Designed miniproteins, single chains, continued (3). Designs and how they scored, part 90

Each design is a single chain, and the fold is of that chain. pLDDT is the mean over its residues in the fold that is shown.

## One batch from the design tools (miniprotein)

Design m11318
Fold by ESMFold2-Fast:
Structure m11318 (fold): chain A 58 residues (1-58)
Amino acid sequence: SSEYEALAKKFGVSVESVRGAKTLLDEGFSEEEVVQYLVKEEGLSREKAEELVRELKK
């Protein structure tokens, strides 16, 4: 959706990265596990990864 495109632009990641993070949250992974995924696999800072996870949980 357009929401994923807006988040991708805001956080400097691909739409696929945003979609992947949302999928992990929907599958029941913890916020901390999704933050670790974004930091390790996508190269986000911890602060940005935490902010993205909060946006996806709104």
Scores: mean pLDDT 83

Design m11319
Fold by ESMFold2-Fast:
Structure m11319 (fold): chain A 70 residues (1-70)
Amino acid sequence: LRERAEELAARADALLPQLSPEDQRRVAEILAEGAERVAAATDEEEKLELTLRTLEEALRAAEEAIARAA
């Protein structure tokens, strides 16, 4: 899970410079909401799963933004 989360984070980071400031803000909002959920979780496994889901949502939002801009 951690290795996969790291891979997704790297992919999202690579896409961020290609996004408009508005879309960058949206991705940041998804990440912030996810981080809040992770902070509320008490179980280590749950924290990793929530982190993975948050990164997948952020990456999807970034990819959709790029597709719309094209």
Scores: mean pLDDT 77

Design m11320
Fold by ESMFold2-Fast:
Structure m11320 (fold): chain A 85 residues (1-85)
Amino acid sequence: MSKEQLELELEASVVLIDASVLIRVASKQDKSDENVQKAIELAKKAQDLAVKGIEAAKKGDLETAKKLIKKAKELVKEAKKLLDK
């Protein structure tokens, strides 16, 4: 495996963990809050994209992996901003 493949797998795995933690933390908050609901939806989407990013990196599809990981990271950032309000 190339260093780039390993780095992408690691980055995607970190995003997956971050998204999973966000879902668990948000799920303990007031579920009637629209910001909490939206944050959970975004974090779940990020989790799905991070899993697909890991799979793409393992297959050597670095372009697809980078695109999926970038989008997953953006969704995690958006979810965090909603929970900070």
Scores: mean pLDDT 82

Design m11321
Fold by ESMFold2-Fast:
Parts: structure tokens; C-alpha cells; sequence
Structure m11321 (fold): chain A 109 residues (1-109)
């Protein structure tokens, strides 16, 4: 059973950059493409990045993704208050979709 581990929370200032990592429990799982989602309470999940680094349509250029080995990274530059949300990594296995534990982002003025 695959686990994606993210930091539980990150805090950064408006106008700065933040990175959120997702580490796969093993190298085989780590070879799979990672997607990134933004979730706010009461709203549907929004796809931000798919296939490790491809930005979804309508997503601002300040969102980017990368992957090295079993570690996937979401980078958000020029942080805005509207970026406060929980961010989830996911990948697909033969047993179905696996979700990371989620990272709550707080944006300070």
C-alpha cells in the first residue's frame, strides 16, 4: 500500500515563494506521475498540476510542479491570500487513486 507523505502545514508571506513536497513510500510508487490539487472547505477540488509538471488550463503561471526520484514538489511563487488552502498530491496505482495527507498553507501579510 502506497503512502504519499506531505508536511501537515506550511506558512509563508504574501509575495514570497513556498514549496510543498510529497514523498512516495517506495521507489516503484515514486516512479508514477504525481498530480496536485487545491482544496478549500465547501468547494470542489481544483486540479493545479498533472503529470508531475504540466499546469492545468486556467491555473496561474506562479504554480509549478517538478519531481526528482520519489519526491514530487509543488512550488507557488508570488503568494497571494487567495492561495490559502489545503494542497493534496495524488497518484494512480493498480489498486486505484492514492492521496497525500494534505498540506495546509497559511499566507501572512
Amino acid sequence: DVVLTQPSSVTAYEGSSVTITSTASDASAGSRPVNWYKKKPGEPEQLLIYNNSVRAPGVPSRFSGSKSGNVATLTISNLQKEDEATYYSSLVTEKGKVWGNGTKLTVLP
Scores: mean pLDDT 87

Design m11322
Fold by ESMFold2-Fast:
Structure m11322 (fold): chain A 67 residues (1-67)
Amino acid sequence: SEEARQVLADAARRANELYKRAASGTPEEKEKAQAEIDVYAARATQAVNPEEGARRLKEAQERLDAL
């Protein structure tokens, strides 16, 4: 749907901004930025495929929480 496509596009844009910000940071900041990117991507997936998205979000969130 159009809404799903917008959510995915927004997540990708946020991910790119986090990557750009992390490019000038420490290795730790880059790792955290990648984990946050994965969480945003998972949330976008959840908007179009609730079950698969929820699974991916859990995986991405656990990864972020481990940092």
Scores: mean pLDDT 76

Design m11323
Fold by ESMFold2-Fast:
Structure m11323 (fold): chain A 55 residues (1-55)
Amino acid sequence: MSSLEIAKKMVELKKKGASIEEIAKEIAKLEGVESVPLEVAEDQLKKAEIAVEKS
């Protein structure tokens, strides 16, 4: 899965009203890691929004 596809999924989750905790869990699953700190998830979501807008 490309970084852009992951970014699109994160932005879609936010638009659907998912909490940052739910977004963090989805990022962890997509990246294949145990967990992602909420601060990291928030930062990645910000970058994802920019990446999707720029694309």
Scores: mean pLDDT 77

Design m11324
Fold by ESMFold2-Fast:
Structure m11324 (fold): chain A 55 residues (1-55)
Amino acid sequence: SAAAEAALRALARAMGTSPEELARNLLRYGGAKTMAEWLGVSPAALTAALRRLAA
């Protein structure tokens, strides 16, 4: 979803990294479910956004 992607981009900026790098790390090491809970988005929507950004 657009909201999940926007939340990931905002978090990446706050962490001083790229959204693509953050997405790759969350897909590689896990934590997407926990991150979705903290960002207030559905796990499915976050996983879809992670796949788009990591591609």
Scores: mean pLDDT 80

Design m11325
Fold by ESMFold2-Fast:
Structure m11325 (fold): chain A 61 residues (1-61)
Amino acid sequence: SAEAERARERNYRGGKAIGEALGPEVGAAMGRLQGEYAAKEHGEETGRAAAEGGIEGGLEG
């Protein structure tokens, strides 16, 4: 759905921003935690997007 898609993108961007700000180790850990929270509320795909964003942001930041 459009709502689930927006939630997925929002969580991915949030994770990525955290990774970029805090570095790869912290970004990866926080991305995973946010992914777990997001998955509980919006489903597994949204949680995975948050975790991936955090890891990628951390690696690039």
Scores: mean pLDDT 71

Design m11326
Fold by ESMFold2-Fast:
Order: structure tokens, then C-alpha cells, then sequence
Structure m11326 (fold): chain A 62 residues (1-62)
């Protein structure tokens, strides 16, 4: 659906922005953005996206 496509595009954007923040040393911003991406992935029931984002959150947390 159009709404699912919009959410998928937002997940990609949030992951990109989160990883950029992480690379710049802003761990708090990175976690916030990645957690928002995870929430969107959960809304569309994309288990692979949820797992991928969760793995990134764990990596950022250490």
C-alpha cells in the first residue's frame, strides 16, 4: 500500500540519519532515530527490518 511504501522510505531515511549521527559521535541522537525506525518497522510487521534495526541499536549501545 501507499502508506507502507511511505513508512519503508521513512525507515530507510531514519536508519541513514541514525548511522550518520553515530559516526559523528552523537550516540543519543543515533539511538533515538534508530528506535523511531524500529517503531515504524513494527507498524508494518516487517520482521526482517525489525531484526536489522534492533541489531544496529545493540551495536550503538555497545
Amino acid sequence: SSMEQEKREKITELVYQGLVAYRQGDRETALRLLEEAKELAEEINDEKAIQAVDSLIERVRG
Scores: mean pLDDT 89

Design m11327
Fold by ESMFold2-Fast:
Structure m11327 (fold): chain A 69 residues (1-69)
Amino acid sequence: VSLSDLEELYKQAIELDPNDAGAYSSLGLVLEKLNRLDEAIEAYKQALELKPNDKPAAEELQKALEAQA
């Protein structure tokens, strides 16, 4: 399974359940691995909006922001 296939899978999961914070976090991780940092940051921000106390998602967001700088 390719990273692009995983991106499609998580986007479908979000379409079915827009409140799935885990799907946004997973999408962010996949986008980060694809070096699409701006899109990864947006996905992590959405995950944290849905689940503000998700420390793993907050940590990944911080790492992605540092990688972009």
Scores: mean pLDDT 82

Design m11328
Fold by ESMFold2-Fast:
Structure m11328 (fold): chain A 67 residues (1-67)
Amino acid sequence: MEEEQKRLLEEAEKAIEELEEAVKLKYPKEELEKAAENLKGQIEKLPLPEEEKEKLLKKLEEVMKKY
């Protein structure tokens, strides 16, 4: 992977981890849903390999199932 793609991947993973933390802290459901939808849209637009995007989207879906 290009270094820029690695950075984008790390940023996306960190954003998902921050969302998971917010779920554990019982943030309002509407706020969590909006944040997840925004993050999903951002991931879909990233210039990453399809396989990496699928992994990120799967992680996001798993986080959203926890509330």
Scores: mean pLDDT 79

Design m11329
Fold by ESMFold2-Fast:
Structure m11329 (fold): chain A 64 residues (1-64)
Amino acid sequence: MELTPLEKKILELLKEKGELNIAEIAEILNQPTVTIEKHLERLEEKGLVERIEKDGIRFYRLKE
């Protein structure tokens, strides 16, 4: 499954920043939170990102 341009930007951002929640990614990339969540779910299914839960807040980082 090929990466969309937005998914590539998300991966680059996570590589630079390390760990971000959905709202932070959405703000930085000027995208709706629902759009970012959908793409993060796809990236997680591909094994490219992992989900971390801290104090009830969901964060994402590169899977390495």
Scores: mean pLDDT 82

Design m11330
Fold by ESMFold2-Fast:
Structure m11330 (fold): chain A 72 residues (1-72)
Amino acid sequence: DLEKEIAELEARIEELKKEIEELKRKLKEAEETGSASQEEIEKIKLEIQIKEGMIALLRGMIAYLRKLLEKK
């Protein structure tokens, strides 16, 4: 069912948001302590960008599924 699929995608978005918040916390700690190399900081930033891109893709999928639901 489309409603169930939408709910599952929304749940995946919430998990990705939690992962992004954890990465943002690590990034802040690394920048504040100076303990991480610039390369490690750039890797964390890249991981955040990748996960934000995944959320954008999942939101696009939800929008498509919602359009299909409107036709029911």
Scores: mean pLDDT 84

Design m11331
Fold by ESMFold2-Fast:
Structure m11331 (fold): chain A 55 residues (1-55)
Amino acid sequence: SLADLLREAAENPDDEELLREVARELGLSPETVRRRLKEGHGSELGVRALLRRED
């Protein structure tokens, strides 16, 4: 599911495969996904930051 994918990406923000998959699901660039996850320190906060807004 998308939620599972987001959690895995938040735990592995440098995993390019996960970032591309999340980016595709959310309609964002992989760079945007990586930036948001790192701003949230790649954890639960990162997932919430991703789901909160587009940029």
Scores: mean pLDDT 67

Design m11332
Fold by ESMFold2-Fast:
Structure m11332 (fold): chain A 60 residues (1-60)
Amino acid sequence: SVTLTAEFANLLTAIGAALAIIGEVPDAKVKIDGNTVTVTVPADPEQVARAQEILDRHKA
């Protein structure tokens, strides 16, 4: 598995990113700690790339 971590400007942005990952990457595990989202994705390049794209879209 691959672990991705992103820190966001505020909690609402972090929640938005987490919900998008849950909806678009069903095999991912998501943890939220304050403004930080940690995503654990299967070692599938397509799923990893999608998770990275979602996190980047929500960073602003």
Scores: mean pLDDT 81

Design m11333
Fold by ESMFold2-Fast:
Structure m11333 (fold): chain A 77 residues (1-77)
Amino acid sequence: ESEEAAKKEIEALKKEIDAVKNDGPQPVTVKISEKIPKEIRKHLAYAKAAIDRYSKTGSEEDLKNAEKHLKKAEELL
């Protein structure tokens, strides 16, 4: 149940990263559910923050940080 919510949020953030890579910087609209386990939710929040920074800075470092935190969230599933 909470694991399914986490998988859904990870997938949504992956689509957000793909969108900013293909269509350019866009506002992040993904909301992180309180039902997701705290450790996974922490990494999803960091990923979202990194995508938000990438939209403002265009820095590849911010994009890589977003991907790193999404991978960590998947590893915790």
Scores: mean pLDDT 75

Design m11334
Fold by ESMFold2-Fast:
Structure m11334 (fold): chain A 72 residues (1-72)
Amino acid sequence: SMKEEMLKFIEKLKERVRELREKGLISEETAERLLEELDEIEEKVKEGDPRAPLEAVGAAIRLVGEAIDGEL
């Protein structure tokens, strides 16, 4: 289902945040902020909020931006 696919997507984003933090590519503060945002989006997906998929995409875009900044 789309809900299960979104939950798996969010789980993989959380894994990526933790990986980037461990490698020192993003700060601990940035990692905690992104993980908190992803936790909120995950809860919205579980509740069936139709905005949650767009919020998850937004979080993914922010994560990519943070990773690029960490490489500069």
Scores: mean pLDDT 79

Design m11335
Fold by ESMFold2-Fast:
Structure m11335 (fold): chain A 80 residues (1-80)
Amino acid sequence: MEEAIEILEELLKRYHGSEEAFKLLGLALKAAVEGDLEKAIELLEQAHEIDPSPLIAEALGRLYELLGKYEKAKEYYELA
């Protein structure tokens, strides 16, 4: 969980794109802090749909890797 929070905090510091996507990143961080990794990933996928940023794709890859979903992680790393 701490690793997921670090990934999302780093993303929020580096991301300078869509305001709508940025709001979803903030909600994803809140979900991760509350222990809901599935909700955090869902919100981050919504952010990526709005703004297909390499930074958001990299963060999704890292979060899926943390969950042991290596095929999904690889897919997002290739988009980054």
Scores: mean pLDDT 83

Design m11336
Fold by ESMFold2-Fast:
Structure m11336 (fold): chain A 62 residues (1-62)
Amino acid sequence: DAVARLEEALKAGDEEAIERAMKELLLQVTDPAALRRALELLEAAPPSPVVANGIAALRAQL
């Protein structure tokens, strides 16, 4: 599950893992509910450039 991988990457604070999880999520996930869940996870995460880029990408898909 791409959303679960994003959640784990965010918990680890691994920016490279977050970027990889975001790329996978944007390629594989078309369900708006799952995309909204990913956005909620990113919005709750500590601020970083990778997180900000992820929020922008998800908002563009929604």
Scores: mean pLDDT 80

Design m11337
Fold by ESMFold2-Fast:
Structure m11337 (fold): chain A 66 residues (1-66)
Amino acid sequence: SAYEEALEAAREVAELLRRGDLDEERFRELEETLLRLAPQLTDEQKEEVARLALSVAAERFKEELA
């Protein structure tokens, strides 16, 4: 389903951020995938996808700012 594909993309974003992989091209591809799938998702599904993708980013930024 579109939701499952979006969750997979979000997990990959989180994984790249956890590893500190700043692959601009891969992030762009993942962003394009999420934007393509977004019209097929409910607001609740979009919130879950965003939370999953940002969970690791929040922790990474916290460590960088310390």
Scores: mean pLDDT 75

Design m11338
Fold by ESMFold2-Fast:
Structure m11338 (fold): chain A 82 residues (1-82)
Amino acid sequence: NKKQELFNIILSDFNNYDAINNFISSNPEFSGLPEVIKNDPRPVLLILKKLDFTKEDLQTLYNKVEKNSFKEIIEKALEEFD
């Protein structure tokens, strides 16, 4: 389950964008995103939506993530989540 893999990556290495980029590059459905995320982590929001992260999942990540830029991305995901 790709959603659970990304969830575990964020929880284990929540300050490591390289691990997230490696996850994305290993999945063909995200083939257009790795280079954008390498220079701008904002596209992570699209990946969270693509993998059907729930509001509950996002709240759990928000509480455990210490990196300000990552918290901001999760906050935006929560705001845009329908």
Scores: mean pLDDT 66

Design m11339
Fold by ESMFold2-Fast:
Structure m11339 (fold): chain A 70 residues (1-70)
Amino acid sequence: SLEEAKELIRKALELLRQGKEEEALEYLRKAIDLAKDNPVLQKSAEQALKALEEGKRAAALSALHEGLKV
């Protein structure tokens, strides 16, 4: 559901702030699966996942903040 996907994104954001990148990645993958019916939220989570895999933490944080505005 949308609310479950948002909760996973909020958890991923908090984990990133704590420096727990591997745990954040796992939560983002789950959020992408739950956000299938919300393309804006899914795209934001996918962009954050990609940025994080590339070591672009600031870009990942921005994408997650954008997604949570949905």
Scores: mean pLDDT 82

Design m11340
Fold by ESMFold2-Fast:
Structure m11340 (fold): chain A 74 residues (1-74)
Amino acid sequence: NRERVLREAEVATLILHAAVLLVMGKKNKDKELLEEAIRKAEEAARLARELGDEGGARAAEEIAREAREELEKL
């Protein structure tokens, strides 16, 4: 199923994008990058849940949690 593979790739891409934004936001103490990391991670978690990808949802939720913790330090 091509559509399923593309949706799975979309989740993986969003998780990677969120992780990169989190790392950059932490390094630069950049509120906007951390807020973007939260948005991308929340989108990834939503899509992962729709696909039944519990691992992807958990990974995305962890990124969002870490980004929120870093925002509280700013």
Scores: mean pLDDT 87

Design m11341
Fold by ESMFold2-Fast:
Parts: sequence; structure tokens; C-alpha cells
Structure m11341 (fold): chain A 96 residues (1-96)
Amino acid sequence: DIEKIVEEVLELIRNRKPEDLKEAQELMKKNEEVRKIVGEIGRKELEAREAVLADVSAAAERLALLEEIQRGAGRNTPEQRAAIEANLAAEAARAA
């Protein structure tokens, strides 16, 4: 049951709702082992996510620079705008 409780706590945390966060906190409070496991999983997930986001952020910075150059010249193209919007949407989805 510890593995099932850990999964439940992680889903509650990912929902990011105050009521769900309170329930997650109560479950961790009842079981110290679950609290430790959730903490370790969260740390590893953040490290993995940061590595992926670094690649996305590098691409986003390049696209933002290109848009700024085009804007300064009064030549902002629909293709560059669409590419930047798509990249920002992908980055937002990964952050969620």
C-alpha cells in the first residue's frame, strides 16, 4: 500500500489545488516513509525536468532574439511569430 499512497500523494501535488495539497500533506503526515519517498521522487523529477527545460529554453532564447531583430527592422514575419508561439506553448506545457 505504500506505493499506492505515494502515487496518490504525487497526483494530489500535481493537481496544484489547495484542497488536494492539504490532503497530500495529511497523507505524508500519517506515514513518514511515504514522506521520504515522495521527497526523493520529487527531487529526481525536478532534476530531470530541469535538464529538458534547459534545451527548450535555449531554443526559445534563439527564437526570441530572431523576433527582436525582425521587430526592430519592422519585418516581423508570420512564420517567425508562429514558431515563437509554438515554442512558448511547448515550454508552458512542460512546466505544467
Scores: mean pLDDT 66

Design m11342
Fold by ESMFold2-Fast:
Structure m11342 (fold): chain A 74 residues (1-74)
Amino acid sequence: SKEELLAEADVAVELIHAVTLLNIGKRTGDKELYEEAIKVAERARKLAREHGNPQLEKAADDILKEAKEMLEKL
């Protein structure tokens, strides 16, 4: 349905945003960018769970794991 496609698009946009923040954080070492990436990825994970999309949920979990690991190394 149109509603389901829009929900998938919303999650995808949040995931792209989280990955972008994570990648800028890796280049700059900016703690705030990792913290923001975590926040955005947690929101994406929640949306993916609410819409029953395990692939998008896993994508969010992978970003969360990496962002938290990078933050831990600072």
Scores: mean pLDDT 87

Design m11343
Fold by ESMFold2-Fast:
Structure m11343 (fold): chain A 95 residues (1-95)
Amino acid sequence: KEKSKKELTEIATKFAREGKLNYYGMELISKLIEKGIKLTPEIKKKVKEKIEELSKKEKEILEKYKNDGEKLAKAKKELEKEVEEFVKELEEENK
C-alpha cells in the first residue's frame, strides 16, 4: 500500500508538471490512495490514460459551456460520477 501511494503521488507530480492534472485527476488519485488500490502495470496505464482523458474533457466542457452555467455545472457533475465509476471498476479489477 505504501509503494502504491508513492507511485500514485509520482504520477500526480509528473502530470502536474506537464499541465495535464486537473481537479478530477487529483480526486481520482486521492480516492485510489484511500482505497489502497494495488498498482499493476495495467492499472497504472489505465490511471494515466484516465487522468489525461479527464483533463481533456474538462477543457472541452469549459470551452463549450463557458456562457451556460447550468450546463457547465451538469457536465462537471458527470465528470465527478465518471471518477467514482472508474474507482469502482479498478476496485473490482484489484480483487
Scores: mean pLDDT 83

Design m11344
Fold by ESMFold2-Fast:
Structure m11344 (fold): chain A 72 residues (1-72)
Amino acid sequence: MKKEDAEIAIRIGEEFEKEGNLEGAARAYAAAVKLDPESERARENLERVAEKLEEAGNLELAEELRKLLEEV
């Protein structure tokens, strides 16, 4: 269950990234990391989106994502 839900969340995040919705992508990838903390794909996607959010000036959300990755 958790791995299937994480995979769905990753796909949702990828779709948001294609649309340029970095906030939506971040929320989807964060959910994926919480559902499957061992998923390298989810962690890599979250790291990438956190960098893009920092570049876009959304420092608060980027900091929240960095903390999530640090916790697990």
Scores: mean pLDDT 81

Design m11345
Fold by ESMFold2-Fast:
Structure m11345 (fold): chain A 76 residues (1-76)
Amino acid sequence: PPSASAARLEVARAVARIVAEASKSLSDAELEALARAVADTVGAAIAAAPRPLTAAQVEAIKEAARATAEAFLASL
């Protein structure tokens, strides 16, 4: 359905933006570790979410990805 595709693309765009910004300052190994951490967080959140994804769930997943990236960058 178009709404499910839109929700998925919104999450994907948020993740892509996080990785693109981080790629400007991280090494290849650090970038791979960040991408894995964000992917694991997003994957777990999607797996736990009821279907179809609501706007609130999309925002929660985007916030979880951002928080995971922020924690990773702060640990460097």
Scores: mean pLDDT 80

Design m11347
Fold by ESMFold2-Fast:
Structure m11347 (fold): chain A 70 residues (1-70)
Amino acid sequence: SSRDRFLQDLEAARARIEEELAASTDPEKRALLREALGHLDAAIRALEAGDSRAAFEHWTAAGRLRAQAE
């Protein structure tokens, strides 16, 4: 289902950000990546609760924060 695919994409994004966080020593980058992880956790919870709109909004926020960390 599209929900199961989106959940897989969120879990993959979460794992990737965790790897980037573990590899980074830059405190500003680490702060942005931690905030991005918080949004991905919120997106997963929203999706599990059936709130696809909130899940998408949190996923978009996580993507913006990750881009700022580059």
Scores: mean pLDDT 88

Design m11349
Fold by ESMFold2-Fast:
Structure m11349 (fold): chain A 67 residues (1-67)
Amino acid sequence: GSSAIVERIAAILVRQTDLSPEEARRIAEEIVARSRAGKPIGTVEDIKALTGVDDETAAALARVFGL
């Protein structure tokens, strides 16, 4: 997959959340992988299904995705 898409999502997450660059990149890679598997983020439940996402990060991601 395109590393440029992962880097862009990771940069947005770093700006919108307290995540480290490494954690933001890991989450961005999982989001892109899920989207390619036909399971894009569309609900809060999809965000909570992400690996290692705590309640604070899930709330911030919900805001980023307009949920």
Scores: mean pLDDT 78

Design m11350
Fold by ESMFold2-Fast:
Structure m11350 (fold): chain A 57 residues (1-57)
Amino acid sequence: MVEEAVEIALEVANKYNEKVTSEMLDEMIRRAVELANAGVSKEEIRKELEEFLLEKI
């Protein structure tokens, strides 16, 4: 599950590649792992990461 959470973070980062800094990617990965450990679904993790990124852009 942790590996899947990291994959989701990388997929979201790649979608917005030109807008994502290394610091934002690190935050997204940490957030994704935290949510996965809390039992949040992959769909909800993706949504949370996209919302997080859009707030930073």
Scores: mean pLDDT 77

Design m11351
Fold by ESMFold2-Fast:
Structure m11351 (fold): chain A 64 residues (1-64)
Amino acid sequence: EEKEKKAKELKKEGILYEATGGVYRMLGSAYSKLDEEKGKEAFEKAEEYDKKGEELYKKAEELE
Protein backbone atom coordinates (compact mmCIF):
# COMPACT_ATOMS: atom_id res chain seq x y z
CA GLU A 1 0.00 0.00 0.00
CA GLU A 2 2.69 2.55 0.97
CA LYS A 3 4.96 1.27 -1.80
CA GLU A 4 2.16 1.85 -4.32
CA LYS A 5 1.67 5.43 -3.11
CA LYS A 6 5.41 6.12 -3.29
CA ALA A 7 5.55 4.63 -6.79
CA LYS A 8 2.77 6.99 -7.92
CA GLU A 9 4.56 9.99 -6.38
CA LEU A 10 7.84 9.05 -8.09
CA LYS A 11 6.05 8.66 -11.44
CA LYS A 12 4.42 12.08 -11.00
CA GLU A 13 7.83 13.61 -10.29
CA GLY A 14 9.29 11.78 -13.30
CA ILE A 15 6.61 13.24 -15.57
CA LEU A 16 7.29 16.74 -14.20
CA TYR A 17 11.05 16.34 -14.75
CA GLU A 18 10.44 15.10 -18.32
CA ALA A 19 8.12 18.05 -19.04
CA THR A 20 10.65 20.48 -17.55
CA GLY A 21 13.40 18.95 -19.70
CA GLY A 22 11.22 19.50 -22.77
CA VAL A 23 10.69 23.13 -21.84
CA TYR A 24 14.45 23.67 -21.42
CA ARG A 25 15.03 22.05 -24.82
CA MET A 26 12.62 24.55 -26.41
CA LEU A 27 14.32 27.42 -24.57
CA GLY A 28 17.71 26.14 -25.75
CA SER A 29 16.54 26.27 -29.36
CA ALA A 30 15.13 29.79 -28.94
CA TYR A 31 18.19 31.14 -27.07
CA SER A 32 20.71 29.55 -29.46
CA LYS A 33 19.99 32.30 -32.01
CA LEU A 34 19.87 35.14 -29.44
CA ASP A 35 22.34 34.11 -26.74
CA GLU A 36 24.61 31.15 -27.46
CA GLU A 37 25.69 30.77 -23.82
CA LYS A 38 22.11 30.70 -22.50
CA GLY A 39 21.18 28.24 -25.23
CA LYS A 40 23.95 25.90 -24.15
CA GLU A 41 22.93 26.18 -20.49
CA ALA A 42 19.30 25.42 -21.36
CA PHE A 43 20.27 22.29 -23.31
CA GLU A 44 22.50 21.15 -20.43
CA LYS A 45 19.60 21.60 -17.98
CA ALA A 46 17.31 19.66 -20.34
CA GLU A 47 19.70 16.69 -20.24
CA GLU A 48 19.98 16.95 -16.45
CA TYR A 49 16.20 16.93 -15.98
CA ASP A 50 15.80 14.04 -18.45
CA LYS A 51 18.27 11.93 -16.44
CA LYS A 52 16.54 12.76 -13.16
CA GLY A 53 13.17 11.83 -14.65
CA GLU A 54 14.53 8.52 -15.91
CA GLU A 55 15.95 7.67 -12.47
CA LEU A 56 12.61 8.49 -10.83
CA TYR A 57 10.76 6.17 -13.24
CA LYS A 58 13.21 3.36 -12.49
CA LYS A 59 12.76 3.80 -8.74
CA ALA A 60 8.98 3.73 -9.20
CA GLU A 61 9.20 0.47 -11.18
CA GLU A 62 11.36 -1.12 -8.46
CA LEU A 63 8.69 -0.30 -5.85
CA GLU A 64 5.93 -1.95 -7.89
Scores: mean pLDDT 81

Design m11352
Fold by ESMFold2-Fast:
Structure m11352 (fold): chain A 67 residues (1-67)
Amino acid sequence: MAEARRNLAEAVRTALLHDGVSKEDAERIAQLVEDGATPEEIREAALKAGASQGTADMIARLAERVA
């Protein structure tokens, strides 16, 4: 559902911002979530943006529930 993807994108954006990722990168990754990116793609994008391994793994697990 589009609503579930939007809620996931919001959670991903919030987690990335708390981990010190820039607003620009967090918004870009949130958009990937809304566009239907896979958990693996979301995890890789987060790591490339400077997120910690723990944050990247957490958001990938959240994405698995919607994918």
Scores: mean pLDDT 80

Design m11353
Fold by ESMFold2-Fast:
Structure m11353 (fold): chain A 88 residues (1-88)
Amino acid sequence: MVSKEQLLRAIGLALRAIGLIFDAELLLKKGINPELAKKAIELAEEALRLAMEVLTDDSLSDEEAEEKLERAEKLLEEAERLLEEAKK
């Protein structure tokens, strides 16, 4: 079963993803670097999906949960990089 530490990490990653999606959608609405904003949304949405799978699937092994969390973290790091580039 997914550990409490992994569940807390998943909650944190889900919240980060939601915030990044909101920021990127705001850039799209303003017409600021729409291509970078769209890519950031796609990466953050995939990260949110992975975090939500860890939060909602009680059947995941600790190793499966860890792989999903690590992938979500990497996707969010790239999304954050793209948003910082878009803001410049």
Scores: mean pLDDT 85

Design m11354
Fold by ESMFold2-Fast:
Parts: C-alpha cells; sequence; structure tokens
Structure m11354 (fold): chain A 61 residues (1-61)
C-alpha cells in the first residue's frame, strides 16, 4: 500500500510540474512550437490516466 501511495504522489507532482510548464508556455506562445504544446498536453493526459488507475487500485485493496 505505501509503495502505491508513493507512486501516486510522485505522478501527481510530475503532472503538476507539466501543467505549470504548459501554462507558462501558453502565456508565451511565440517561444514554442504547436507540436511541443500538443506533446505536453498528451503527457499530462497520460499521467492523469495513470493516477486515476492507481488511486482506483488503492481503494480496491
Amino acid sequence: MEELKKEVEELRKKKEELEKKLEELKKNPESVSQLELEILEGMIALLEGMISYLEKKIEEL
């Protein structure tokens, strides 16, 4: 249980860091490519899916 909770916490931190980076990039669109923004959005969506899956598994244990 502790390991899964730790993994969720680390994934949440990584997601928050990517969301913060995406927000900064959206404020300065001239400094980044459209593809870079799309990649970051995709990465955030994947992390959200992983977090939801692990949280669900922790609740089932």
Scores: mean pLDDT 78

Design m11355
Fold by ESMFold2-Fast:
Structure m11355 (fold): chain A 70 residues (1-70)
Amino acid sequence: SAEEEKKLKEEIEEVYKKAKEAIEKKDMVSFAEYGKKLIELTQEAHEKGLKEVEEYGLKKLEELGELIEK
């Protein structure tokens, strides 16, 4: 539903922000935990057929990957 899409997208955005802050603080343990949660939320979107939310989560995972590789 649109309500489930909105809620899951908001959770993805919140977890992404926390993961990014953990990178900035050099807290690699918290980064790993938030990164795992972001993967889990993206997988949930996939299993529920929420294509736009899945694509959003994949984009956020890609952005975190770029930050860590440098």
Scores: mean pLDDT 85

Design m11356
Fold by ESMFold2-Fast:
Structure m11356 (fold): chain A 59 residues (1-59)
Amino acid sequence: MASTLVTAGILGGADAAKKYGVDLKKAIEAGRQAGLEMAKRGETDPQKAYQAGYEAGLA
């Protein structure tokens, strides 16, 4: 469900920020947007949303 994918994206962004010392607030917002975009595309796998959020958090 969309809520699960958004949460997975947020967690991915936060984990990226913790590992690389980037801005946590920026990474969480990037991860949230990545998770929401994945949900809009019909993705159902939270692991893929987490990875998308992680990559977005690093940018």
Scores: mean pLDDT 79

